# Designs tried in a protein design run: designed miniproteins, single chains. Part 95

Each design is a single chain, and the fold is of that chain. pLDDT is the mean over its residues in the fold that is shown.

## One batch from the design tools (miniprotein)

Design m3309
Fold by ESMFold2-Fast:
Structure m3309 (fold): chain A 68 residues (1-68)
Amino acid sequence: MKKEEAKKLIDEANRLYDEALKAGKVDQAIRARSLVLKAELYLESGQYDKAIELAKEAIDVARQALAS
């Protein structure tokens, strides 16, 4: 349950990171990618709550980049 939520949020964060990078928002895209990589490590270690938190932060960073 929490594992599937974390996976979906990581997938969404990766999609938004790719869009931010394509939009030329390089600095924000790199920040979002760093958060996604940390979320993936927590997911692999079974720390789903931390994975969810970091994936949500990555989504927020990428969305703010795309809104500017």
Scores: mean pLDDT 85

Design m3310
Fold by ESMFold2-Fast:
Structure m3310 (fold): chain A 65 residues (1-65)
Amino acid sequence: SEKERREALIKLAEEMKKKGEEIKELREAVQAFADAVIRGVREGPEAAEKAAAEIAELGAELLAA
């Protein structure tokens, strides 16, 4: 459901923030990225939710590296 998708994106963004703290050089970029996802999913309209999902996909690639 929509609620499940939002919660999954928020958890992914929070995990990105944790990994950002571990990666010195990419830290600030990863955290800003995660904050944008959290805000887009939680507070933004549906268009922002789609943008947050795209950002989350890029963030997942950073976590995999």
Scores: mean pLDDT 69

Design m3311
Fold by ESMFold2-Fast:
Formats: sequence, C-alpha cells, structure tokens
Structure m3311 (fold): chain A 86 residues (1-86)
Amino acid sequence: DSVQSVVDSRRRDVIDTLQRRFGMSDDDADIVIYSSRSVMTGRMSRDQAIRIISDATGMSRRTAGRAIDTVIDMLGDDINNAINNS
C-alpha cells in the first residue's frame, strides 16, 4: 500500500511535530496519525476523527482538530500523490 508506505516513512517526523506542538505522547500521536490518514483517504469525516481522538485521548475537540490539521498539512500532498500514482 503506497499510502501506508508514505505514512510509515514520515511517521517519526509527524510524531516529533505533534509532541513539540501539542505535548502529546507517542500513543496519542499514533491515534491522531491513524485518524488523519482515514480522513485523507475518505474513510471517515474530520468531525468523526475529532470525536474518536477526543474520546480516546481525553484531549479537547479544539486540540484534536488542530492536530488533525497539522498531520494533513504535513502528509496531505504526499498521500494525495501516492493515491494518484498507485
């Protein structure tokens, strides 16, 4: 899966960014990355992802939304390119 390969290759950079900007743990960052990937691949809505992250991690919906937006900003072009060239 080319999308999964992009996520795997960028995972450390994204986790480091989420930890620096939001102070979240590796486990919380993984939940955000997984949910953001699902949004970017059309498997769930942004609102569904925000709810899942907030329920799973205890972070506010505002923080969850900002974290999703950060991941999409970092990975969106790479994932879109992988989907279009797969």
Scores: mean pLDDT 80

Design m3312
Fold by ESMFold2-Fast:
Structure m3312 (fold): chain A 89 residues (1-89)
Amino acid sequence: MEEELKRLAEELTEAVIAGDMEAAEKADREMQRLLEEARRAGDRATVVAGLDAIKEMVRRLTEAGVLSEEDGEALVARLEAQRAAVEAA
């Protein structure tokens, strides 16, 4: 589960950078499905791993110039807040 989420986030990141929106949509749908499944199961470790993978994706998209520095920082802050909330529950 955790490795699968990391792999999907990598595929999504590479697809977005390459402009392959079909591959990006497919990877995004699978990643969201696995995160929803983990939330329903109460698997906090998998949800945290998924949030960390999305945070890494945001960093790479910002580095590649797809996302602005300001938007990237704001999104990372939101993901860190979500991660803290999951760990506190």
Scores: mean pLDDT 81

Design m3313
Fold by ESMFold2-Fast:
Structure m3313 (fold): chain A 95 residues (1-95)
Amino acid sequence: MKKATPEERELAEKAIEKAKQAIDYSNRAVEAIKQGNLEEAEKFLEKARKYLDEAIRIVDQIKDDTSEAAVDAASYVLGAIVHVVTTEKELERAK
């Protein structure tokens, strides 16, 4: 049982923050799609994708992927990937 270093914990926390922002913007895009506001949905998805890409880049910097902090960060990022990709597909179906 190795605990993450303080630097690895900070990276994990930053990745989780970015993943949460990606999910939030993805959810806003879903609401815009439901309202028929496809232009607004596209703008929210651009922001969601930007935050998701930042979260992925931060997670890739964590060398020990077996720590609890690294596993938690990876789980949030995977959840954000599913959310953003699913919302992108829903936008394409609405066009």
Scores: mean pLDDT 82

Design m3314
Fold by ESMFold2-Fast:
Structure m3314 (fold): chain A 109 residues (1-109)
Amino acid sequence: SSRRRELIDQMIDDIRQLSDDVGFDVTAELDAAREAMISSGANGLTLGGVRVIEGALKVSQAEGNVDKGLALTQQIADLTGRTTTLATGDQSLGDRTRQSLLNQAKLLL
C-alpha cells in the first residue's frame, strides 16, 4: 500500500540519518532491507530490520566501537517496531518486532 511504502521510506531515511550521525556506512543493508520490507508482509519489516542491525554491528566491530553499534541497534529496533505498529495498527506486533530485533542483535554479539 502507498501508506505502508511511505512509512517504510521514512523509517529507512531515519535509520540512514542515525547511521550517518555515528559514521557507519550501512547503505547496502538499507537498500536490501527496503526492498524486502516493500515486497513482503509484516514479517518483511522484521527481516529488513535484522539485515540493517547485522550491518551496523559488523561495522561497529570492524571500527572497534561496539557501544555505537549497540546504541544504533536499539534505535533501529525502536523505529522498526514503531513502523510495524503504524503500518499494521497492531501495537503487540510492533512490540514483538522490536523485541525480535533486540534478540537477534544479542546472537550477533
Scores: mean pLDDT 83

Design m3315
Fold by ESMFold2-Fast:
Structure m3315 (fold): chain A 61 residues (1-61)
Amino acid sequence: VVNEIEEEVKDLNEKERFVVVMGIDRGLSAKEVRDWAIELGLSEEGVRKAVEKYEELKKKL
């Protein structure tokens, strides 16, 4: 549910949240989310935060 995802990712910036939310929506692997975050120009810290949050959410779903 989009509302639950929004609350879980509120500590991320706009680009980090976009990658995580879209990764969940499209059913991407953590590797695909990481690669896409890099392509989207996220910082090394941003990529790490996005992938970590994605793995956490994926385990809960």
Scores: mean pLDDT 77

Design m3316
Fold by ESMFold2-Fast:
Structure m3316 (fold): chain A 70 residues (1-70)
Amino acid sequence: MPQEIEGEDYSIYFLGPGTYATLDKRTGVGTLHSGGGVSASVKADPNYSGKETYDLAYEAVKNGKGTLSG
């Protein structure tokens, strides 16, 4: 199971060794990290869950696109 850490200003979702997603709750920016680097960033609605935000970032990486927010 992915391990989750919830903070006041951020969330972290662990997806596997060296792979995790972060959500900045203040800005609504989600970032997917893989292989020790940043793989994608997306700015989502602040009402989105961190899981929804990282799903968008993962889809962007899978389709060869870096940023979904423009």
Scores: mean pLDDT 54

Design m3317
Fold by ESMFold2-Fast:
Parts: C-alpha cells; sequence; structure tokens
Structure m3317 (fold): chain A 95 residues (1-95)
C-alpha cells in the first residue's frame, strides 16, 4: 500500500535525521574521509568501501545509518514524487 510505504519512508527519514544530528561530528569526519577515497567505478563500489571502513572501526551504528540512507535514496530516485512529499514533512519538523 503506497500510503503505508510513504509513512514508513517518512518515519525512517526522521529517524535517520535524528541519528545524523546526534552523531553530527562523526558524520562530518566521515564525509571528510570519504572525500579522500579513490574514485570508485560505481556507486555500489563506493558504498562498499565506505561500509568496510566503518565496520573496520567498529562503528556499527554509522554503518547501519549509511546502509539505510543508501536504501532510502534509491527508493526516492525510483519515485521522485515521494521525495517532494518527504522533504516537505521533514521541513515542517525543523521549523
Amino acid sequence: HMEEELKELIEEAKELRKVELEHAAEFEALAEEMAKLPAAASKEEFLATVLAVLEERGAAELAEAVRKQARLTERLAKNPELSDILTEEIEKEEK
């Protein structure tokens, strides 16, 4: 059911946003480190490299957040109209 799927996506995005804010410094450090990685042949290869680095460091929570973010991004790319609705809902909570 599309309505339940949208509700789940909104809840997942809100939870990821909360984790992102709670671990802001760690995500900033990760982004800086990712910028130093060699160019990957594909998005999948790049994601696999990032996850391997996080798992090596024992950062299981960050690794799971990255996996969830990648899945959410892929689902939104498949349904662009859901992306607009999701953005509106997140912005309402940040105001």
Scores: mean pLDDT 68

Design m3318
Fold by ESMFold2-Fast:
Structure m3318 (fold): chain A 66 residues (1-66)
Amino acid sequence: MSYQPGDKLSRVDSLGIPMELTFLSETEVEIKLFTASGEEIFSGVVKNEEEFKKALEEIKKIIESV
């Protein structure tokens, strides 16, 4: 099981929020969140576990603010 550079994974999280993950490399992931209408509400690139955790915290704040 491996994600190649340029691979995209579209999913809906447990809250019903559309999310796109783009694997830029084996260690770098671009995370995008969209509204149900397709508007981008978050975009970020994470390169390690700490950045991923920070991105999740930002996403949670955005969701809680709307």
Scores: mean pLDDT 66

Design m3319
Fold by ESMFold2-Fast:
Structure m3319 (fold): chain A 83 residues (1-83)
Amino acid sequence: MKSLEEVFEELKKRIDELRANPDPALRQELLDFAREYAEKLTPEQQVELANRISEYLAEHEDDPVVREVAAEIFTIITEKLLA
């Protein structure tokens, strides 16, 4: 099982790849990764991941690709946290 740090670093890497080449397949792989690991995280880890994604969004608030993808990831985490 990946640690929270490993999950966040992998998400950043995949977002950076998507920024360089906005490929629908890469986007889908990123979202599938987010869904898989959100299910495996504890509620406390889900909150921490959401906070880290919010910080990443603040750093890249002018990038529409980052904003859109991070918003979808945040929705995935929030849905799992509220379930």
Scores: mean pLDDT 77

Design m3320
Fold by ESMFold2-Fast:
Structure m3320 (fold): chain A 90 residues (1-90)
Amino acid sequence: SMMKKEEERRKRLKFRFEELLAMARMLRSVLKRELEKNPNNQKAREQLKELERLIEEIERALEELDSMTIKQAEERLRKLEEEIRKIVKS
């Protein structure tokens, strides 16, 4: 049924947001260890600050997931994935 398909899509989106959150938290741990070794690493400091903001946005998206349309959730996930990717590649 269409309702079962929407429920499965929402479950998949929740899982993908949770995976992104776990990845972001792991990256935060890596950056914190880098700053422990090199406290004057301005690049790592700025990356950590941006990553903390993105973690808060992912957590907010998970809280709001059930109130969003599937398309809104997919768009929000894509934008957050792109921002995390920019940090990893910088």
Scores: mean pLDDT 87

Design m3321
Fold by ESMFold2-Fast:
Structure m3321 (fold): chain A 95 residues (1-95)
Amino acid sequence: MEELKKKAEENLKEAEDYAEKTRELADQLESLGDKGGAALAREMAETVQKKIEDAKKYFEEGTPEEGYNRAKAVAGAAKQALDFAESLLASVKAN
């Protein structure tokens, strides 16, 4: 019970950190001339941020299991967004 709540909080924190890093990478992509990649990375970060807000509501109002599952899912989505933005940045730097 308490362990699920703690894991949910940790996943929500990780998701927020990944979303912030994705925005930072979007700024780097724009500075390197990849305006399309920057726009896409910003859109992904915005989508993740909305999912984080929804997951927080389930954490507060839902069951501990539901809160953890939603938090875990959004952390995964946030990590995928970060990994994609990092891949775009690596591609730009290689050219």
Scores: mean pLDDT 85

Design m3322
Fold by ESMFold2-Fast:
Structure m3322 (fold): chain A 97 residues (1-97)
Amino acid sequence: SFEKLLEKLTELRIKRKNAKSREELIKILKEEKEILEKILELLENEPDEEKQKEMVKKIKEAFKKAGFVLDESLSVEELKTILETQKEYLELRIEEE
């Protein structure tokens, strides 16, 4: 479910800060990227505008729980851009490790 993906993303982001080995860090980064891709896909493919807005609120709440404060006025399109940018950041980190 979407809620479980957000919960998993929050857990992975917290674990990433406490990773003790390169191998552990790479595993966490790969899992975070996969979950983020699934979240982005679900958000992009949601045909109901009201459900899409609720998904955006839930993403913002999950980010806040992981220590990432997003602007409350952030649009759906702006959030999609942020998610894509974070995915690219994770990809670069995986390549650097």
Scores: mean pLDDT 81

Design m3323
Fold by ESMFold2-Fast:
Structure m3323 (fold): chain A 118 residues (1-118)
Amino acid sequence: AEKHYKEGVAAYRAGDYEAAVEHYSKAIEELKKEDPNSLKTARALFLLGDALSALGRYEEAARYYVEAAEIVLKSGDLDTLLATEIYLASVMATDPRLRTPEIEEMLARLQAAIDERE
């Protein structure tokens, strides 16, 4: 997982978004075998979404952003929930095609989870 994750980050920084998608997808497959609800898996899913968004593959990116946020809802602390809410709001601001009902519903669920953590 770590090797493919690092290769994905390097590809993304080089502007090779197709290679980043390949490497992050392999990292996610390995991470899901270890712990599908880990924050490492969530982070890799967010980065896969970012790479797909950079390729203009917004519907796929939105699905992975929602999957990552689902993991954060199950396993994240308050700071992680807050950071994820801010991140998804920023994602929705990048392109109108990322403002899906699924992402909007996820933002509402993150806000409700934050409110419940007191």
Scores: mean pLDDT 81

Design m3324
Fold by ESMFold2-Fast:
Structure m3324 (fold): chain A 67 residues (1-67)
Amino acid sequence: GEKAAKKAGEGGAKGGLEGGKAGDTRAPVVYGQVARHEALLAGADEKGAEKAYEEGYKGGLEGVKQA
């Protein structure tokens, strides 16, 4: 559902930010994919899963910039 997708995206964004800051240059893709997968497992549709991916990816990019 929408709430599950949002929670997955928030988790992915936070994880991506922390991973990127720690020097993992792959954090955008890794945490985007994790967020997407968690959203789908929680019953999100394709749009919800894509939003979760985008949030995780953006968090990872921000983390890498701050590294």
Scores: mean pLDDT 83

Design m3325
Fold by ESMFold2-Fast:
Structure m3325 (fold): chain A 69 residues (1-69)
Amino acid sequence: SEERREELRRHREEVLRNPVPPSSPLGQVAEDLRRIGDGLDRGIARARELKAAGAGEEEVRAAIREGAS
């Protein structure tokens, strides 16, 4: 059946897209990028708080930069 062949093709593509175990070098890069993303998200949330409180553009940018560190 063609539906089953398409389903198996999709599964193969998903496996090939995510073949990387967390302990591999590529898995470590993915984890590093995730940590950077989480830091940026926290920095953006802080920047929104500062902007809502009437902080200047300099302080807002500094919060984002600190999150990216």
Scores: mean pLDDT 72

Design m3326
Fold by ESMFold2-Fast:
Structure m3326 (fold): chain A 74 residues (1-74)
Amino acid sequence: LELAEKGDPSAIEPLAKALTSPDPEVRLQAARGLAILAEKGHTEAVGPLVQALHDPDPEVVAEAVRGLKAYAEQ
């Protein structure tokens, strides 16, 4: 998602909504976008990433862990 790669916080709300998608590929892309925003210091991405830790798809959980770890390391 272009806005997330730019580190634009306006991407957080649509990405958080995409985490509720029935499509695991859509949820994976949303988690990756939120992880990028958390890596850039956007605290608003942390809540949705914590929710993504409960996702049944292990790849979505892995991206959420990555984003939260990057946020905590700054």
Scores: mean pLDDT 79

Design m3327
Fold by ESMFold2-Fast:
Structure m3327 (fold): chain A 73 residues (1-73)
Amino acid sequence: SVFQLTLDKLRLIAAESEIFVAEKMDPSSPLYVAMLQNAIALATDIIKNSKDPELVKKAQEIKKKAQELLKKS
């Protein structure tokens, strides 16, 4: 539905925003870990619930990036 597509797009924007902020933070910060875990959760929701292959692909890329950044903490 158009409503579900809009929600998934908003979740993607939220996940991208958390990655953007986390990349500018000290990896030793508890907020760094929390933001990356939130980005992974949002991306996982898109992967499970979205029927849009482009949104799923972008969510998979965000999830992978967040997981790689978490290894720095």
Scores: mean pLDDT 86

Design m3328
Fold by ESMFold2-Fast:
Structure m3328 (fold): chain A 94 residues (1-94)
Amino acid sequence: MMEEKIEKAAELAAIKIAWLNDVSEELLEEIRKALKTSWGLSEEEAEKAIELALKNIEKKKEELKKAIEKALKEGEDWEAPSEEVKKSIEELLK
């Protein structure tokens, strides 16, 4: 369904934003462009996905911070997190 596609895009955007700990307009524009080009979302759908991602990050702020700090302490690469770490963040955002 279209709502499920937007929710999944929001999860992906939230993982990227949370891992980088960056909510700059520059990163948000990069994510918006990726959602439109790679995921085939419209401008409105991409905006809704980013809005939902930011809302979900705010709700899970402390849990996300702890999970990311733990991963970095255990030797995860800041610029290239493992698939296991990405899945862990995705699960926290559900």
Scores: mean pLDDT 69

Design m3329
Fold by ESMFold2-Fast:
Structure m3329 (fold): chain A 70 residues (1-70)
Amino acid sequence: SKEAQELKQKSKLFDQAADYFRQGDMDKGNALLSKAGSSFAPDVPPELGAGIAYGLSGIYLGVANLIEKK
């Protein structure tokens, strides 16, 4: 469905953001979060940012799969 596709795209953006945060690239990580419709406080440590973004990626993918599984 269109909704599942949108959630999968957001999941991909969160996963990419998590990868950039793990690399210490806060600017690229935050840019991808903004595209996914989210934001973090500027003082969030990279490790915490990576963990949160990774968790959001999993949640969005899980919800998309539940919608498609019907």
Scores: mean pLDDT 78

Design m3330
Fold by ESMFold2-Fast:
Structure m3330 (fold): chain A 85 residues (1-85)
Amino acid sequence: GAAEQVAKELKELAKTFTGDAASALEGAATELEEASKTPTKAKGALEGLLNAVKSALSLPVSKENKLALEALSSLLEKALKEVAS
């Protein structure tokens, strides 16, 4: 599903970072992947994923990576609202 695709993309994106940013993205991807198997937990996993992306945005990242994370943050906020409704 869409959650699995986002988790896979975040896991790949995490490989381009180091330190706390990589750890946050990898952790969020794992949580989202697990929650995708339990629909009732999807909201919490998406929230965790969004928090990890926002944490990565607060760390020193390249201009290109910042733009990618900002776009992903917007996508995750939209997905979270749709799941919450």
Scores: mean pLDDT 70

Design m3331
Fold by ESMFold2-Fast:
Parts: C-alpha cells; structure tokens; sequence
Structure m3331 (fold): chain A 80 residues (1-80)
C-alpha cells in the first residue's frame, strides 16, 4: 500500500464512520500536509494522523474514533 492509497482508504473510512464528504476531504488534505511535513510514509501512521486531525478539527467523539479504527482493521483484512 502506497501513501496515496492510504489517503484514499482514509477518505472512504471516514465517510463510513459518519463524516460528510466535505469533512472527510478536509481531514485527508490536512493529514496529507502534516504527513509530508513530518516525512511520514507508513500507511498506519498516516491513519493515526488522520484520527488526531479529526479530533482536533472536527471534535470527533470517542465512538467515531472507535468506528474508524474498526473499519480500518476490516479493510486491512479484505486486502490480504
């Protein structure tokens, strides 16, 4: 999985977790920028960055964060 593939999967997961397309896109854009600034290329670390940004920018609840983590784990299983 490339960095670009991870960002695309993140957008899909956030939409499934109950965020709007606009909110998901905002999180993905901010995550991409921060990952580039920090030199992060690992898909899992990029996903964790997205969760932190969702909390900071959109006030994501604990339940939304839990759902995002569960969806990410499911998608990793499906791409075996």
Amino acid sequence: MTKEEALEKMREIFREAGFTDEQAEKIVELTKKKAEELGITDPREIFYLGILIARDELGATTEQIKKMIQLYAKKLKEEE
Scores: mean pLDDT 77

Design m3332
Fold by ESMFold2-Fast:
Structure m3332 (fold): chain A 94 residues (1-94)
Amino acid sequence: SNEELIKSLEKAKEVLEEMLKKKVSPEELITTLRIILHELLQLIKDESVRKKLQELADQLGAALRLPEEEKEKVAIEVVKETLELIENTIKKLK
């Protein structure tokens, strides 16, 4: 249902915002973000949103080959893009 999807999206948003606030390690951030992106891909049926989620997942995968400083920058950028995508999706469902 849309209500259950909204709850799942709001929970994912809270987890990501909390991780940014606590300044967790890049490794912890990437690990959690990969899990969240995978869960969102299972829940969301909108093809345009799925395409953006897959692009973000691919971007994280590519970042694993980067030096630590660049890896951190990409992880933070992907979190910000994921949060924006979650917020826009919630607005469409409400």
Scores: mean pLDDT 83

Design m3333
Fold by ESMFold2-Fast:
Structure m3333 (fold): chain A 94 residues (1-94)
Amino acid sequence: SVEEAVEVLVEGLERVAEIAEENGDTVTAQFFRREIEEIRANKENLTIEQILKMLEGLKTLYESRAASAKWPEDMTKEILEVLEETLEKIKEIA
């Protein structure tokens, strides 16, 4: 269901924010926490297709920024792993 997909998405993004915060990347942590608030505010209007597109977009954006800024590889790998796991879980719900 859309409700289950939103819960999985929020859980995944919260984990990403925690990893960023633990690594001192407050900007990335704040960005993902803001995304969570927007998702929660708009949950009644979200479709599974929109959730999947949003998550793919966030993954692509993070990959691009991490490569450009040469962020710590361990942090980048862990965040991308969480985003990928979240995406796969949502695909199973869809």
Scores: mean pLDDT 80

Design m3334
Fold by ESMFold2-Fast:
Structure m3334 (fold): chain A 92 residues (1-92)
Amino acid sequence: SKYKEELLKLLEEAKENVRKYTEKESAEELLKVIEELEKEVENSEIKTEEEYKKLLEEIKKRLGEKVAELGKKIYEELRKKGEEFEAAPLTK
């Protein structure tokens, strides 16, 4: 299926971008989601343009949700480290 090949190509490009631009632990979490999506695409029958669009939207939604989750985690980690640095008593 041309649609299946196109989705797998997009997911492969997403994996390359994750490896290139993301910190290792966050990259591992994103790669896991992308690998799950690749398996779903491989096991799906995509016969129509409507099915292709629905699966593409699901991929975008799931990746977007995971990116947002990891972004929140990174922000909270940075905030906690900032607070710990400021709250660390330099005075006994």
Scores: mean pLDDT 74

Design m3335
Fold by ESMFold2-Fast:
Structure m3335 (fold): chain A 96 residues (1-96)
Amino acid sequence: SEKSRLVARMIGLAFRALFGAALAINLKDYERAERIMEKLAEGLGVPLERVRKAAEGLLPIAKISMKMMTEEQIESLLEGGEEAAEEVVELAEELK
């Protein structure tokens, strides 16, 4: 169904945004991490603190993943996280 596809897409986008934020935190790029988390919180309609806790939960996995990736792959995932957070905002506006 269309609703099931939308829910699956929203979950996937939220995970990409959270993982991107976790990568940014591990790189100490706190400004980039905060932008991703703020946009995701806006799109999901949830408190920013909830998004921060979710991103913090991904920090160990993100840190291990970074050891297996090139700088180019890390930047691609950071950009993908930023794009995913923006898409969540756009999808939320369409659902109003």
Scores: mean pLDDT 88

Design m3336
Fold by ESMFold2-Fast:
Structure m3336 (fold): chain A 81 residues (1-81)
Amino acid sequence: SMEEYEKKLKELVEKRVAEVQAELDSTIAHIDANIAALKAAGADPETIAQYEKLRDAVRANRPKALEEAKRVAEIIGEKEF
């Protein structure tokens, strides 16, 4: 039915977005842990700045990554359901 299709599509989109969101959160947490460790070890400011720039880039790209996850899930759903 149309209701079953819509439910399956919604569930697929929500699952894919949640997976990408969790991966991005894990990536940020890993970078933050590395920054904290580098600061504790008295690492060069330039090295710390490189990790901070990487973190900022991941954060800036988050909205696009989530939009793409949704789009990919919608395409998969259209082909499989």
Scores: mean pLDDT 88

Design m3337
Fold by ESMFold2-Fast:
Structure m3337 (fold): chain A 84 residues (1-84)
Amino acid sequence: PSEEELNREIAIAILEMAIGILKADPSVSPESQQKAIDYANKIIDAVRAGNLEEARKIAEEALQSEDPAVRWVGRIALQAIDAL
């Protein structure tokens, strides 16, 4: 695989780990968990498609959320994407 492909896979892995953390955290409500996971999956889909600009836009939208779990996913996603 190319370095670009490997970097995309690491970004996806980071977001999948974030989903796992949200599922394991009893302090996150089921509603917040679902919203945050939905955002993470949309970002993963955009990264897999090679649409890094779209992934960044979705992550920036997540940062504007009133939900702390959604904002956390947005921050993790932007850091992962910015490393690409």
Scores: mean pLDDT 86

Design m3338
Fold by ESMFold2-Fast:
Structure m3338 (fold): chain A 90 residues (1-90)
Amino acid sequence: MKEVEEYVKKLEEAAENKDVETFLKIIEEMKEKISEFSSEERKYLIDKLSEIFTKIEESGKFSQEELQKIGKAVLELKLKIEEELAKELE
């Protein structure tokens, strides 16, 4: 959990600082590590990613282009997490 919580914290900090480049970089790093996380950590991440993106959209701080880039990255990471969770049911 600690590593996953540190990633969530970094994403929240990048969002607060309007650092789209760092936010996208963190998402990419997380994609590489999703297979190493537990099912509980993956479920925690899906919930936190949804919360963070909702806050980003509601903040009014980001341009439409930035929201599209962030939204796509978050969606791709969520899909990767769901794929890994589905494999555990087989």
Scores: mean pLDDT 82

Design m3339
Fold by ESMFold2-Fast:
Structure m3339 (fold): chain A 82 residues (1-82)
Amino acid sequence: GGEAAIEVGKEMIELAKKNGYITGEQLIELGERLIKEGTTPLAIGAGEALKISGENAKELGGKVSGESAIEGGKALIKTGEE
């Protein structure tokens, strides 16, 4: 199941809507959770990509725009539904 990807995607959208951005630390935490709880190679790969994006965001000022985070969260939900 892709339940972990759906839940991570929803939380990513919620954080983005609440704050107008998502932090690199939050992306790393979400990525690590998706790697740990993901049951498919696609979900685990998405978690690895989130972790890398979060590490890059920390180097570039610590945050990703809310719009980008919402799009990423929607893509994760779709990945989990496949």
Scores: mean pLDDT 81

Design m3340
Fold by ESMFold2-Fast:
Structure m3340 (fold): chain A 92 residues (1-92)
Amino acid sequence: STQRRYDITSQMINIIGGTQLSRSEIRSLIAQNNPNIIAMYRMADEIINNPDISDAQIRAIVAQIQRTYNISQQMADMMYRAAMAIRDRIRA
């Protein structure tokens, strides 16, 4: 669901040391075309659609997202760590 994607996006932002954002704040930032938030939202969608996603698959998706949204290597590395942590929470 869209609400679950917003929730997971917010959790990923919190894991990388950002402020935990509300669903309305995530929606607003996506509407404003914020590349880091859109990148996190896309990664959240991938994990929700495949909770059995492997570390290698996460790494490949992060690399594709990095190229698509032109995010920094530091942000890509943080996104990879957040994605693995969220995947593990969903599996538990």
Scores: mean pLDDT 85

Design m3341
Fold by ESMFold2-Fast:
Structure m3341 (fold): chain A 69 residues (1-69)
Amino acid sequence: DLVDKIRELVEEGRYEEAAELIKKSKDPLVKGYGLYLLGEKGKELIKEFLSDKDPRVAEATRRYLKTLE
């Protein structure tokens, strides 16, 4: 499962590999939850995800950003 692999990589401190898996995923839940798991390490991905063609990805990213305010 992609989410489990991303969580494993984050727990191991392998943030760049986790970010690549999140970026390659087309699942809006994986992208949103992945940003949550990465925290500040995922800030570079936020701009890309806000411009995503899938409106569900953009919405998940906006919800994540609100948690940082």
Scores: mean pLDDT 74

Design m3342
Fold by ESMFold2-Fast:
Formats: sequence, C-alpha cells, structure tokens
Structure m3342 (fold): chain A 67 residues (1-67)
Amino acid sequence: LSPVQRRVILADTRRLVSRFLSPEALERVLAEVERMLAAGHAPTREDLLALVRRYGSEEAVARIEAL
C-alpha cells in the first residue's frame, strides 16, 4: 500500500468508528489497523468489525453494520 492509501484508510477508519468508541478504544483500533497496514495487509470491513467487537462493544458493532 502507498503512503497515501494508508493515510486514507486510517482517516476513514477514524471517521467511521470515532462516534461509536471511547477515545481509548479508538486509539487501540487505530493502532491495530496501523499494524496491519505496516505488515502489508489492508483491513477488510470484517477485520474492522472484529476490532470494534474486541475493543468496543456489540452495540457499537451493530451501529456500524447499520451504516
């Protein structure tokens, strides 16, 4: 992934999930996404939902799925 693509993915992830997660949970999700991107793996929607379930709540997952 290019540096521009990584920046866009991180910005889109923050925008998508920030309203459903605490600041601490948001930073944990973003750190995991950055780790995946550094390893050359683009996070899927399923990957993002799994991270939200792990660090946030099932309610947050359901709200994001409704988008």
Scores: mean pLDDT 80

